Designed miniproteins, single chains, continued (4). Designs and how they scored, part 31

Each design is a single chain, and the fold is of that chain. pLDDT is the mean over its residues in the fold that is shown.

## One batch from the design tools (miniprotein)

Design m13049
Fold by ESMFold2-Fast:
Structure m13049 (fold): chain A 97 residues (1-97)
Amino acid sequence: MLELAEVPEEVRRELLEEIKEEFLKRGLDEKEAELLAETALLQAGALAVARELGLETGPVSPLVERLAERVEEHRVGLVPVEEREEELKKLAAEWEA
């Protein structure tokens, strides 16, 4: 609950639907796909929190890693940190010139 409560409900729903669709494409039952999607999202949330706390992350599935990156992006705000850093980088370069 804690790891997912910090992610906007809209983002959580979008991620859950994407994971569920991937499992459905692989021939899984809708109930199985939903359960696995929720489990993967919980693991991704826990991984994102662990990384934020500077903890060592153990080996995880590629799906969980990809989801953790998306969870991290949305937990830190609407605009990706990468885009914000590029703006700051340009401002610093202009100040040095």
Scores: mean pLDDT 62

Design m13050
Fold by ESMFold2-Fast:
Structure m13050 (fold): chain A 87 residues (1-87)
Amino acid sequence: SEKGFEIGDKARAELAPVVGPALRKLSADEANEVSSYILGALEYATGGDKEKAREYADKAVSLLEKHGYPEAAEAVRRIIDKAAEEA
């Protein structure tokens, strides 16, 4: 839905300043893996699948924490949960 796209765009705008710097410090493969989980989490969140949204967010969070970016991990969790609640 159009509302789903608007929620997704807002979530991406909120994620960019906190997650972007962390992704720039990862290898291309690591950044792509984290990004794929974040994008999957957002698609599930805006599509109404809150369980899969949380599962994919948790995968991104675990990788960001493993790579030493706990603040980015917390932002992913918070922003995805908010997007899922608004969808």
Scores: mean pLDDT 85

Design m13051
Fold by ESMFold2-Fast:
Structure m13051 (fold): chain A 85 residues (1-85)
Amino acid sequence: MFSEEEQLEYLKRLTELARERLARGELVTYAEMAEAVGLSVGTTRRFLREVREKVLSGEASPEIKEAYLEFDTGIGLQRIVAAIN
């Protein structure tokens, strides 16, 4: 679908959004993620699913794996913060 460079840029933007929202104690929505990367909600969901599957299967490059884990950690922390508040 996307080049590795495009995938890294999208994951970077999503991580930055997740960190910004975490600082405010707010959850990121898929609509906000889609806006941040300039894609549709459906395309954003498919992209994240495909990246996750490649990371879990070991098919992802080290760069994509690191970027995805950074994003996933940010989202996980948001869920914890939201559950406490």
Scores: mean pLDDT 77

Design m13052
Fold by ESMFold2-Fast:
Structure m13052 (fold): chain A 86 residues (1-86)
Amino acid sequence: SEVIEAEAEASMYMISGAVHRLIADKLLEKGDLKGALEHLEEAIESYKKAVEILEPYIDNPEAANLKKGAEEAIREAKKRKEELEA
């Protein structure tokens, strides 16, 4: 199923985004603000790719829910980036 393959690929990008967020938090603990901001931007780009992959499949409830999760992750990562840039 093309939708199952899209969900799997999008899930890989969601995991990549989560890993970049974790790296950003660890860099912040060490005082590396620049590195943290770079990894937050990488997380945002990974989540955006998940949204793009899922967009054609929004009529499928599982794909639509995964897309909503990716959009929420983008909002959270952007908020975190804004807090650090303030």
Scores: mean pLDDT 91

Design m13053
Fold by ESMFold2-Fast:
Structure m13053 (fold): chain A 94 residues (1-94)
Amino acid sequence: MRRLVVAMRRAIGQVRDQISDSAYSRIMAILDQIRDATDPQTQIRLARQLGGVIRRGASDAAVAALIAFLRQMTSDPSLSPDEKRVAQTIIDNM
C-alpha cells in the first residue's frame, strides 16, 4: 500500500487547486487510513469512500486526470496486486 498512497498524495497535490479544501482534507485523511489498514476489506471500503469524495469535491478536469493516473497505476508491474485492486476500486467510484 505504501507505493500507491505516496503516488496518490503526489497526484492529488498536482490538482490541489481543483479540489475543495473540505474534500482535500478528507482525501488526505482517507489516504492515511488506507496506508494504515492491514486488511483488504478495510482497504477496499476506504478506496470506495475516496473515489466518492474525489468525484464530489474535484473539478471534472481533476477527476479525469486522476482516473488517467490511476489507470497507469493498475498497469504498473512494480505495484502489488492489492495496490492495483485498491487503485481500480478508486476509479470505479469516481
Scores: mean pLDDT 88

Design m13054
Fold by ESMFold2-Fast:
Structure m13054 (fold): chain A 88 residues (1-88)
Amino acid sequence: MMDRELAEATQEEVDEAAREVARKFGLSLETAREIVKLALMDEDPSDEVIRATAEKLGLSPETVREAIETARKKLRELVRKRREREEE
């Protein structure tokens, strides 16, 4: 099932989530944006995709997984707050 909150994320909310991931995990903004891109996928990335991304970015698979979860949580928070302000 599609996560409707993630599907409605604006570019500004994506950039904000990327900054939070970069800050929390000590990553470059470019690396954080790659992780946020995975967080926006309709389905959870497979273990093979997580491993390949970790190898590409020089991170552990565990760090990539935690960063994806952090990005999703931040995106949902931002979209929910915007939606609550524009209820209906």
Scores: mean pLDDT 77

Design m13055
Fold by ESMFold2-Fast:
Structure m13055 (fold): chain A 119 residues (1-119)
Amino acid sequence: MQVIPLPESLEEGFREMERLVAEFKASTDPARQRALLGRFAALASGIVDLLAENKASEEEIKEALEFIRGLLLELIAAHPEWRDALLAIFRAIADELKRRYPQMAAYVEELVAEFEAAA
């Protein structure tokens, strides 16, 4: 398996996420789709770590979470068979954000509820 390097910046991380989303949407191989979701989840975790290391503002965290949510909804629309896995990825990201930024827990929980209702 290819190793995905950690993003050097939020902009690089978001660009790589968009690239993974495009490849996932174009894929017809379930094994490749699963590998791409694993890479997406790892990259999302790296972005959360980068936000924490850089002491990101509440606005930057909200923007990052909304961007990731939008991409995951796009993936569910393209491949509904992966809905449960994509929901689990968003919940894992949300739980890590709540651990790193407990002051944002209420906002994060609201986004999780909205995401689960939309998915």
Scores: mean pLDDT 80

Design m13056
Fold by ESMFold2-Fast:
Structure m13056 (fold): chain A 73 residues (1-73)
Amino acid sequence: MDPEAAGAAGAGVGYQAAQEGLTPDEMSKRGREVTGSEAAAVAGRKGYEAMKQGLTPDEVARVGREAGLAAGA
């Protein structure tokens, strides 16, 4: 999977997990199982943190893509 796309998907999972009250550990496990990607797991953590900081969905997607690229390279 493209690291940028994996990062965006991972950040989305993290954002949703924060809204649903899932733990970071549960989110990371689900991200790995769904995508099979460490990039998605890293981006998921960034999305979780972004949700807690009150960032917009657009900012969350941007941060996720950057994190995915860095982790997936």
Scores: mean pLDDT 67

Design m13057
Fold by ESMFold2-Fast:
Structure m13057 (fold): chain A 55 residues (1-55)
Amino acid sequence: SEKELLAIKYEILANLFKIAAETTRMYQPEDQETIAALEEEAREYLEKARKLREE
């Protein structure tokens, strides 16, 4: 269904933001603001996916 596909897309986006955060931590660990922002984006997309699957 459209809902299931959207949930999968959000899960993919969450993983991409998580990878971006981990990469930033590895190469620019001093950029805590960017790392925190990317981790927050990952959490938000994962939560959006979770809610779609529960509806």
Scores: mean pLDDT 88

Design m13058
Fold by ESMFold2-Fast:
Structure m13058 (fold): chain A 100 residues (1-100)
Amino acid sequence: MLLSKEESEADYQNALDLLQQSLQAAQAGDFSTMASKFAAAGILLSSARMGGYFDRDKEIEFLQLAQQTYQVLVQKGENVDLNQALISRYQARIAQLKAQ
């Protein structure tokens, strides 16, 4: 394993921070900044997961924040059908994780 526990934890926290910034950008209507920060958050989450910093509660937390970003996009009329489908998939995954 190439990443330490400390590095994997830092990547996860940085992913959450970027996802929160993405949500704020979406709320402000800055979809370019939203997309950039959302993509960066996904890369860091993948790094944290590969480094072993992976559990159910962390997956739920990340999915809930990602779902909130898609909800803002729906409220602003952006790709409504696609984003509503993504919200539904995230809700189903969160429910599955909570049932286990």
Scores: mean pLDDT 81

Design m13059
Fold by ESMFold2-Fast:
Structure m13059 (fold): chain A 69 residues (1-69)
Amino acid sequence: SEELKELGEKVRELLRKEGVSERVADGIYRALVENPDVTVIKIVLKELEELGASEEALELVRKALELVK
């Protein structure tokens, strides 16, 4: 969906600014936009929490979760 693409782009951009590698940031973008489902997005959220991602990045992923729930 368009909303998921917008959220994925914002997450990717924010993670890159926070020093996350292009490979990881792009992987998260693809997980949110190419095959999004509740399970995949929950896994992304847990991975970002473990990486110490900002609350802004976590909130964008939570919004993506609500869109596919």
Scores: mean pLDDT 82

Design m13060
Fold by ESMFold2-Fast:
Structure m13060 (fold): chain A 65 residues (1-65)
Amino acid sequence: MDEAIKKLLEFIEGLKKAGWIKSAEVKDGKVYVTIDEKDEIMRNLVKIELGAEGIIAGIEVEVYD
């Protein structure tokens, strides 16, 4: 859904501004995210949250360290 995808992209932009995400790209109907967080617990929480937001938006999110 367009609104859910927009919310997902706004969420990702917020994480980039917080310094937790290095980059994000939308390609071939998927979102590719590179995490720039060194704390293992915070990195795992960001991965879980991105996966959940992707499910809600109906879009696949691929997360890289």
Scores: mean pLDDT 75

Design m13061
Fold by ESMFold2-Fast:
Structure m13061 (fold): chain A 68 residues (1-68)
Amino acid sequence: SLVESLTPVQRVVARAMHSRGRPLSDTELRVIAQGLGVSVGTVRRAQREVEELVKKDPTLPERVTLLS
């Protein structure tokens, strides 16, 4: 399914977006990048990709929260 196809970065971003009910701030994206050992650019790209996926499946962030 769509949830199982998410990268670890996309999964963390999707959970954070769901928890906050909004797009993540630049500071929040930096904290996630440091925690995962990836670039901030990678996390910013993941947020854009998750936003696009949520437009197709609005339940995606809730489902990621339940599975993660």
Scores: mean pLDDT 74

Design m13062
Fold by ESMFold2-Fast:
Structure m13062 (fold): chain A 71 residues (1-71)
Amino acid sequence: DSLALASEVGAEAYRQARKFLPDEEAARIAIHAAKVAQDLLDAGYDPETARQKALEEAQKLMEEILKKRKE
């Protein structure tokens, strides 16, 4: 189930983001990661690739937010 995988990816992204960011920002990153995973699965990517790419996107977004906060 693509929705189940997307939800799992979102939950993992939220847990990682909460180590560095408040709830609102972490939730935003989680929603983005879940959406990326869902879109990749719908595009025909395998679950392993979709999970990896979605978590990479979550990491990039988190780093961008942290960088802007330091500037």
Scores: mean pLDDT 84

Design m13063
Fold by ESMFold2-Fast:
Structure m13063 (fold): chain A 100 residues (1-100)
Amino acid sequence: MTLAEAVVEGSEQAIKSLEQGKYLLAVNLADNAADAGIQLAQQTGNQELLEAAQRLSDVVQPALDAKHAGNYDEAEAIAKARRDEIIEAARRLKEAAEAV
């Protein structure tokens, strides 16, 4: 599996988890996909991919911060409130990775 394939698969899994109401799982999957996307962008010099990965990282960060503080109910509520933004950011990251 290439890094590009890992970013695509991770982004798809994050979207699927959100659609299934598995918000904490989705936040973890989105974070992993964003990190892989940043690594791929650094290796390829692809600025669109870097921007897409950073955007996904930024939109999930409040939910991650709440989860890391042990506030799982708050983390889920934040992820639920930002569901559409996370889906859009993950789809954008997937599209950018598929173009590499």
Scores: mean pLDDT 88

Design m13064
Fold by ESMFold2-Fast:
Formats: C-alpha cells, sequence, structure tokens
Structure m13064 (fold): chain A 86 residues (1-86)
C-alpha cells in the first residue's frame, strides 16, 4: 500500500505521465537522473524545457516553471526519504 505522506502517489502519477509520452520521457528522465547525481536543477530544467517546447510547440518558460517545480519536489522527496532512514 502506498503511503500518502511520502508523496508516492505523485511520483507514480509522474512516472505514468512520462511513460505515456515516450519521446519526452527520455528528456524528463535524463533531467531527473542528472539532478539526483547532483546536477543543477535550474540548468537541467532549462535544457529539458527547451527540448520539450520544440517538440510540443509550447511556451518554454511555462514548461520550465513546471519542470523546475517537479525537479525541486523530487529532490526534496529524496532528501526527506534519506533523513527518515536515520
Amino acid sequence: SSNPELLEPNLEKFREYVEKLPEDAKVVNEAIYRVYEGADIEEEAKKAAKKISEILGADEEKIFEELLSLLEALKKLKKRAEELKK
């Protein structure tokens, strides 16, 4: 059973969304892995937003804001999970 306090349902929804868009999935997954490896969130969000905006023909700045929020939330979730292991 999922624990709602750990935001697991949000990560699962995000994974499902990424799996539904296989062309965009690589870009988003690459950004997530890079951030988890210690890459700068803003730089990874900018790179992903540019690529996705070119694919979708959408506003790069709006995509950047969404990705920035998502990457920050995922990094905070990972850090909190590591703190709870103690």
Scores: mean pLDDT 71

Design m13065
Fold by ESMFold2-Fast:
Structure m13065 (fold): chain A 68 residues (1-68)
Amino acid sequence: PPPGYLVVTGPPATGEEAPEEEVERALELIRRALDNPGLEVTLPVSGDAFARAVEELGPEFERRSRRP
């Protein structure tokens, strides 16, 4: 799961493929949150876009987020 400071405000995951633009936006916002652990970062993207962005980050997300 993503860090607790990430808030997804778009529609829930529907199983549809998210637009690439939305996935790129999610990636940028997640990276920003990883660089600033004390910030609450809002992601106006769908659950589908968010899930895909986390998968694309892969090892980098695991390495930087350091979640238990």
Scores: mean pLDDT 68

Design m13066
Fold by ESMFold2-Fast:
Structure m13066 (fold): chain A 82 residues (1-82)
Amino acid sequence: ALPATDPAAKEGIDRATELLNQAVDALVKGDYQKAIELAEQAIEAARAALAVATTPEDKLGAGVVEGMALIVLGVAKLIASK
């Protein structure tokens, strides 16, 4: 079961995850500028969630989303620069 968490951390992780999913969708569709914008927003949301996270599970969740968003950002920028 998902452990009880700080509502602010959970809201931030959920928001970052939504933005990450939108960034991946944009990347797959070839909208690299939108993918960059959404990935940057996902990174900001994940970092904000990590800053308020108090449980190991919330910290891991926020960290994973930040890492995935950084990968999406890097890939989108690399493709857009070609």
Scores: mean pLDDT 82

Design m13067
Fold by ESMFold2-Fast:
Structure m13067 (fold): chain A 91 residues (1-91)
Amino acid sequence: MQERALRLLKTAVDLEAEENKLSEEELKELEEAAEKQARTYEAALKAAETENTVYTPEEIEEKFRKELEETEEALKEELKKRNLPLSLLEK
């Protein structure tokens, strides 16, 4: 899960390298979103393991999967704006 968030970040960096059109602000927002999702997952999983929360680790992973999907959709919107192939997300 954390690896997927980092992969989205790499895609954003590659997008900037290929096009030189992505602004620093746009890249920062995509980068910040990916890092936030990775941190949220790690904290939630640790809490589930140590605090015997109502959520199982599997349920925490499912919730984080939804949040990563939101990050992927944001990146898809940027690709769509630039008429770039969505396959760039699937490296």
Scores: mean pLDDT 63

Design m13068
Fold by ESMFold2-Fast:
Structure m13068 (fold): chain A 81 residues (1-81)
Amino acid sequence: MKVPSKEEFIKEVEEVVKKGLEEKKSEQEIADEISKVGREYMERVKEAGLENDPEMQKEAEELEREAVRLYLEAMAELKKS
């Protein structure tokens, strides 16, 4: 499958966050890694010719919101004393 499922995308973002926290990466480094996962997902959507599909656009928006949620949870962990 060229385009990852919603579950696969979220799992990849969770792994990026987990690794970033374990390696004590900065907020910006974790944000950049998550952005890379999002860009790779959108490249797969574009390769599949689905960039103008309304269902795909809606799913991409939902995935972006979930990625932001995971990022904010990671930032809260980094700010713990």
Scores: mean pLDDT 76

Design m13069
Fold by ESMFold2-Fast:
Structure m13069 (fold): chain A 82 residues (1-82)
Amino acid sequence: MEKTIDYPELKKMSPEEKKEFRDYLAKELGPFIEEVNKRLLEARKTLDPEAYEALEHQLSEELFKKVEDTVKKAIERIKKRK
């Protein structure tokens, strides 16, 4: 399923706040994305296509939850600086 993150607070951010938001996401999500990519690379070598698709779906759901939680934390950090 395609999932869209829609936060009204993002529309109210200045260019500087958007940069801080992106930098925070990169710092918090970077290690998680690296681990996901590593697991998918290893799985591509060992799993059949059906098992690979199942793992990709699972990791996509986990990544989406991690992104959503990190976005919420980033927004709260920016709000506290106003």
Scores: mean pLDDT 75

Design m13070
Fold by ESMFold2-Fast:
Structure m13070 (fold): chain A 86 residues (1-86)
Amino acid sequence: DYLEKGEKAYKEGNYEKASEYYLLAAREAIAAGDNKAAIEALKKFRDALIKYLEKLAEEGKLSKEEAEEAKAAAEAFIDKQIAALE
């Protein structure tokens, strides 16, 4: 269960792994035609991805500007996907 694995990783502060599992959960839900589950997983993916990008900026792997641009782009794209499933 990718959703449960994502939740565990998120709770452990492993946002990279959490985002990966939530994206896999969303893809499986979309393939199954379960739009409600897909929306839930995409929302969790968005939240985990944002925290991962913030962590990369804190570690100096992204500039603050790069992280803010990546976060804005990720939110816009994911929110568009969620809207398409509603």
Scores: mean pLDDT 87

Design m13071
Fold by ESMFold2-Fast:
Structure m13071 (fold): chain A 68 residues (1-68)
Amino acid sequence: GHMEKLMEKRAEQAALTAKGAALAAGSPSAEGTGEYDEERAVGIGEGPEARGTVEYDFKTGETTITVE
């Protein structure tokens, strides 16, 4: 149904933010973890010497990338 498609789209965005976080951290495998809720998607990835976090806000469309 309609709700099912919305959940799939949000899950895909969570997966993309997870991959983006891993790539930002310098991970060659692009392995990361992602979560989403009604308002945002958050991805976390680890590279050899860095950790990346990507946050996407569904209301504002803003993407925040943090590497430490």
Scores: mean pLDDT 75

Design m13072
Fold by ESMFold2-Fast:
Structure m13072 (fold): chain A 68 residues (1-68)
Amino acid sequence: SMEEQLEEAEERVEEFKEENENASVEEVIKGMQKLIDEFNEKKYSEEVIEHAENLLLGFYLERAEKEA
């Protein structure tokens, strides 16, 4: 179900962050982009992909704040 897929996607991101806690923001962003690309290739629901993109957006916002 969509609810389960959303929870799984969020958990995957959390695990990725945990494994890459010492990684640069650039590396984290690239890794998350790869995850989203895989979700798109597997044709996850638009809602699930949008949720994953919102998680990635958080990092982009922090990066933009730093550059601004």
Scores: mean pLDDT 74

Design m13073
Fold by ESMFold2-Fast:
Structure m13073 (fold): chain A 72 residues (1-72)
Amino acid sequence: SASFKDFGGKKATEAQQRAIAENVHAHKAALGEKVELETVLKAVRKLQEEGKSIVEAANEVVEASEEELKKL
């Protein structure tokens, strides 16, 4: 059976996605951004479903504005 792990980490586990989302959320909060953790998590999950790796998804979410994240 195909495993997402075999695709060079293109899809992380739910626990890994949540851990990354928590780190991104904490980073954005430290910068004064008002984004909910659930919004960050949903954005990470959506980008992974679109074929981005967990690292690519995290970097895109970190750089995205609050308005861009709400549209994801």
Scores: mean pLDDT 73

Design m13074
Fold by ESMFold2-Fast:
Structure m13074 (fold): chain A 90 residues (1-90)
Amino acid sequence: MEFSEEDFRRALELARQQFEKLKEEIEEALKKKDYKKAKELLEKLEQLREEVEELAELAREQGFDELAEEFEELAEEIEEYIKEAKKKLE
C-alpha cells in the first residue's frame, strides 16, 4: 500500500513514543529483578525494531530517503538498547 510522507512521519513519531515507553517498562522490570517481564518487553522491542526496519524499506521504495534514514537510525538505537538490556539480565 502507498503511504504519504505524513503517514511515515506519524509512524516514526509513534515508533519513537513506543520505544520510550518500552524502555521505561524494561528499566522498571530490571530494577525489580523481574527478568520474565523484562524478557517479554524485550521481545516486544524486537518486534518494534522489525516494524521500523520494514517502514524504512517502504519509505526508501517511495523516494522518502530522509525518512528512511531516520527509521534506520531508530532501528539501530533500538538494537543497541536491546544489547545493553540483555547484559543486565545476567
Scores: mean pLDDT 86

Design m13075
Fold by ESMFold2-Fast:
Structure m13075 (fold): chain A 60 residues (1-60)
Amino acid sequence: TRTNHRNRFNRIMGNVTRHVIGNFNRHRRNGGTRNNGYNIGMGVYNRYNPVITNVYNNTR
């Protein structure tokens, strides 16, 4: 279960991280809708942050 999740996660993570974080930083830098940019970026980042930690430790 976790093995498959980790494998798929790592492959997707490499692409998603750069795209999502890149868009988040650019939206923030543009000074557009901060709430929208921060909420979206934070929501995605926070969602992956604990997952990254879990994958990194394989249980944490």
Scores: mean pLDDT 53

Design m13076
Fold by ESMFold2-Fast:
Structure m13076 (fold): chain A 70 residues (1-70)
Amino acid sequence: MTLEDLIRELMAATADLPPEVRAELHKAIRDNDLEKLRKLAMEVFGLKESDLEGKTVEEIARLIIEKLRA
Protein backbone atom coordinates (compact mmCIF):
# COMPACT_ATOMS: atom_id res chain seq x y z
CA MET A 1 0.00 0.00 0.00
CA THR A 2 1.40 3.39 -1.01
CA LEU A 3 1.16 6.56 1.12
CA GLU A 4 -1.46 7.90 -1.33
CA ASP A 5 -3.49 4.67 -0.94
CA LEU A 6 -3.36 5.10 2.86
CA ILE A 7 -4.50 8.74 2.59
CA ARG A 8 -7.44 7.78 0.32
CA GLU A 9 -8.48 4.94 2.65
CA LEU A 10 -8.18 7.16 5.75
CA MET A 11 -10.21 9.98 4.14
CA ALA A 12 -12.95 7.47 3.22
CA ALA A 13 -12.90 5.93 6.73
CA THR A 14 -13.20 9.41 8.34
CA ALA A 15 -15.95 10.77 6.02
CA ASP A 16 -18.32 11.25 9.01
CA LEU A 17 -15.82 13.36 10.99
CA PRO A 18 -15.80 17.20 10.93
CA PRO A 19 -14.02 18.64 7.85
CA GLU A 20 -11.45 20.46 10.03
CA VAL A 21 -10.39 17.17 11.70
CA ARG A 22 -10.07 15.46 8.29
CA ALA A 23 -7.99 18.42 7.02
CA GLU A 24 -5.65 18.12 10.03
CA LEU A 25 -5.22 14.36 9.41
CA HIS A 26 -4.49 14.88 5.71
CA LYS A 27 -1.98 17.65 6.43
CA ALA A 28 -0.21 15.66 9.18
CA ILE A 29 0.29 12.66 6.87
CA ARG A 30 1.34 14.78 3.85
CA ASP A 31 3.82 16.79 5.97
CA ASN A 32 5.08 13.65 7.80
CA ASP A 33 4.13 15.42 11.06
CA LEU A 34 4.47 12.56 13.53
CA GLU A 35 3.72 14.70 16.62
CA LYS A 36 0.46 16.07 15.14
CA LEU A 37 -0.68 12.63 13.95
CA ARG A 38 0.06 11.04 17.36
CA LYS A 39 -1.98 13.78 19.07
CA LEU A 40 -4.95 13.24 16.71
CA ALA A 41 -4.74 9.44 17.08
CA MET A 42 -4.91 9.72 20.88
CA GLU A 43 -7.40 12.61 21.24
CA VAL A 44 -9.82 11.88 18.36
CA PHE A 45 -9.50 8.11 17.83
CA GLY A 46 -8.81 6.93 21.40
CA LEU A 47 -5.55 5.15 20.61
CA LYS A 48 -3.17 4.70 23.55
CA GLU A 49 0.30 6.26 23.62
CA SER A 50 1.75 2.72 24.00
CA ASP A 51 0.09 1.68 20.70
CA LEU A 52 1.88 4.56 18.93
CA GLU A 53 5.36 4.11 20.46
CA GLY A 54 8.07 3.82 17.78
CA LYS A 55 5.56 3.89 14.91
CA THR A 56 5.90 5.85 11.67
CA VAL A 57 3.25 8.19 10.22
CA GLU A 58 2.18 5.42 7.81
CA GLU A 59 1.89 2.85 10.63
CA ILE A 60 -0.21 5.24 12.75
CA ALA A 61 -2.49 5.93 9.74
CA ARG A 62 -3.02 2.15 9.39
CA LEU A 63 -3.87 1.85 13.11
CA ILE A 64 -6.49 4.60 12.77
CA ILE A 65 -8.05 2.83 9.75
CA GLU A 66 -8.07 -0.52 11.65
CA LYS A 67 -9.64 1.16 14.71
CA LEU A 68 -12.43 2.68 12.56
CA ARG A 69 -13.09 -0.64 10.76
CA ALA A 70 -13.40 -2.56 14.04
Scores: mean pLDDT 80

Design m13077
Fold by ESMFold2-Fast:
Structure m13077 (fold): chain A 104 residues (1-104)
Amino acid sequence: VEEVKELVKKMKDLLDQLKTASDDDVVSIVDQMVDVIRKLARKAKKAGYPKIALELEVIEGMLLIAKGVGKITKDYDFLKEVSIKLGEEALKIAEELLKKLEKE
């Protein structure tokens, strides 16, 4: 429970950073968001919530595709906008996981 709370807090902090990030920082912040989502998906799977884990893994894949597109096209505004939306979706899923874990 506590580890998931820390990951939720880290995701909120990363989303706030991403909103004000320079182009040079966007990729690094997205990589950190991917790491947080991977850890959340692993926690969901271990806790017996495979659907939540799959939903998080889908968002992870979408972030990696968006990162690739942004780097190839040099459209960091696109990468930032898509990553904010995907990160907000991941945060909602992570908060659902946290509520389920707090029910014991």
Scores: mean pLDDT 84

Design m13078
Fold by ESMFold2-Fast:
Structure m13078 (fold): chain A 66 residues (1-66)
Amino acid sequence: MSAAERRRIADGAAARLDEWAARGAITPEEYARAREAIDAFRAGRASLAELLAVVAEVEEAIAARA
């Protein structure tokens, strides 16, 4: 994966996280967990699969509360 692809994916995940926060849909714990996963992926410390798993877990938790 190129650095440009990694940045694009991380930026997309961050934008989604910010949208959930703006709508009050995400808890502080979920926000912190998702942000750490995005930062770890951006820094090359986490895989794409690890990032997507955390994002999916947060999205499912939000959906379960709706």
Scores: mean pLDDT 84

Design m13079
Fold by ESMFold2-Fast:
Parts: structure tokens; C-alpha cells; sequence
Structure m13079 (fold): chain A 101 residues (1-101)
């Protein structure tokens, strides 16, 4: 089902981010699951940013805006089935390396 596919995406993103999935997603509606996907993509970004020494406090407003726009784009592509969670991690890692320079 649609909801099971969205939950699976959230679980895979959470694993990549090294976080635990909240049990609240078991009873979540489609809009709540879409929001959870965006939050999970942001968590993957935060994990890799931390590994690279790029905390939110170290990002300029322009860098933070660009990262937020990428998170939104990747979440949309995941919902459209155009990209996988692993490809999301690879795109975020690439962008964070560009921002570090």
C-alpha cells in the first residue's frame, strides 16, 4: 500500500541517519508520513554534516538555505519514486562536501 511504501522509506532513511523511528508513524496518515520523510532526510543531512564538522551554527544563512532547498527537493523526489534513500544520502554527502569548501 501507499502508506507501507512511505513507512519503508522512513525506516531506511532513519537507519542511514542512525536514529530510531517513532512508533507514531504506525498510525500516521499520508500527510504525516510525507512530513516524516522530509524530517528523516533532514536527519540524514544532519548526521553527515556533523561527521564533516558542519553544524547548523557553522553554516552561513545562504548555505543553510541551499541545504534546506536540497532537503525539500530530495523529499519530493522520494515521494515521486524518482530516487532511493541511498541516493538521497549520496546527494546530501556530495552537497555537504561542496558547502565545506
Amino acid sequence: SEKEKLRKIIEELAKLAGITVSQSILNANAEELKKAIKEAVAAVAAKHAKELGLTAEQLTEEQEKRLAELIEELAKKLLEGKITPKEVEEELRRKLLELKE
Scores: mean pLDDT 81

Design m13080
Fold by ESMFold2-Fast:
Structure m13080 (fold): chain A 137 residues (1-137)
Amino acid sequence: NAAKEAANILIDFAEAVYQLLKRAIKEKSDVAILTAAMQLAFIAEEVRKKLEELLPSLPADLQPLGQRIIEETKAFIDALKAGNLKQALEEMKRLLDLIEEFVQANPELTPEEKARALEIIDRAKKAVDELMKLVDS
């Protein structure tokens, strides 16, 4: 099921965001932040490719949101390629908001799967907000 496959890809991505940013925040080093950013760019590119393949098979109601997620993923990758970490974190925050909407709107997820996914997404959003404060200080 394309809707469930897309949700699992996006939930795994949110978990990766949380784990990588949590480590970077703990270390508070430019090298750790750059390493996390490079790993996330690689993961984001794979997520983008898989979502582009799944997009035509998504329910009609999820296709516009799927397109927005793909576009925001590209914006995140482009910001990282430009060396603009602040912009990349802002794009990541928008991406996580779209992933939250996708999980909530997804008819193939059980209430338990949605609750677990939303908890992961919330942790990822908080990690992005914490790293943004460190970059802006």
Scores: mean pLDDT 89

Design m13081
Fold by ESMFold2-Fast:
Structure m13081 (fold): chain A 75 residues (1-75)
Amino acid sequence: MKLKGPNVLGLSAILATHGYLGGRPVNGVLDEELAAALNRAIADHQLPVGELTPDSPEEKVQAALDALSRVPTPA
C-alpha cells in the first residue's frame, strides 16, 4: 500500500522547492517518481537516511522529511 499523508506531502513540497520533481505537481503520494526524486536528494545532500522505495515505512519517510527540512531552501 502506498503511503499518503502530511509527511509524504511535506516531502513532495520540499523536493519540489529544491527542483527534484522537474515541474511535476505535489500529490502527497509515495510513488516511484517521488521515491526516485527523494533518493537523488538524499545522495546530493549526503543525508543520513537510507534509500527509499514506494513501500518504505512511514518512520523512514519521517526521517527523510526531518533530514531534508534541515537543508536550506534555495532563494
Scores: mean pLDDT 72

Design m13082
Fold by ESMFold2-Fast:
Structure m13082 (fold): chain A 80 residues (1-80)
Amino acid sequence: SPLDKVIEKLKEAAEKSKDEEFKDFLKLLIEQIEIASKYYSDEEVIKNLLETLEIMSSLDLPEEHKKELEELIKYIKEIS
């Protein structure tokens, strides 16, 4: 499913991250998605994730983290 692909991409991003706080953030996001998927449709979960990532990417974050969030947003939009 598209949601399974999103979760896999988030896991890949977390595994490649050298920043422990950013890695923990991505892991928390994955846990939230897995919980939400029990109560909401895949489409609603993906939509809410996109809104969260777009808000996060608009914040004053390190450039490396912003680029990774933008790459995640692009990927999710391509598979949705």
Scores: mean pLDDT 84

Design m13083
Fold by ESMFold2-Fast:
Structure m13083 (fold): chain A 63 residues (1-63)
Amino acid sequence: SMMKKIEEVKKKILKLSEEMIKLGYSLDTVVDFVRSLSDGHKLSKKVTKDLEKEVKKLYEKYK
């Protein structure tokens, strides 16, 4: 289903974002990366904002 496809893409974006955070990339760089991938996958603005919130939580966890 389309919902399962969106969830799969979200998991991949979050996994890559976590790896970037572990490598020491800035929050701004990781957020720009998330926005770029979300645009490439034609994700909605709401889904993109939800991903940005999850990335900010991951960043605080690895701080």
Scores: mean pLDDT 84

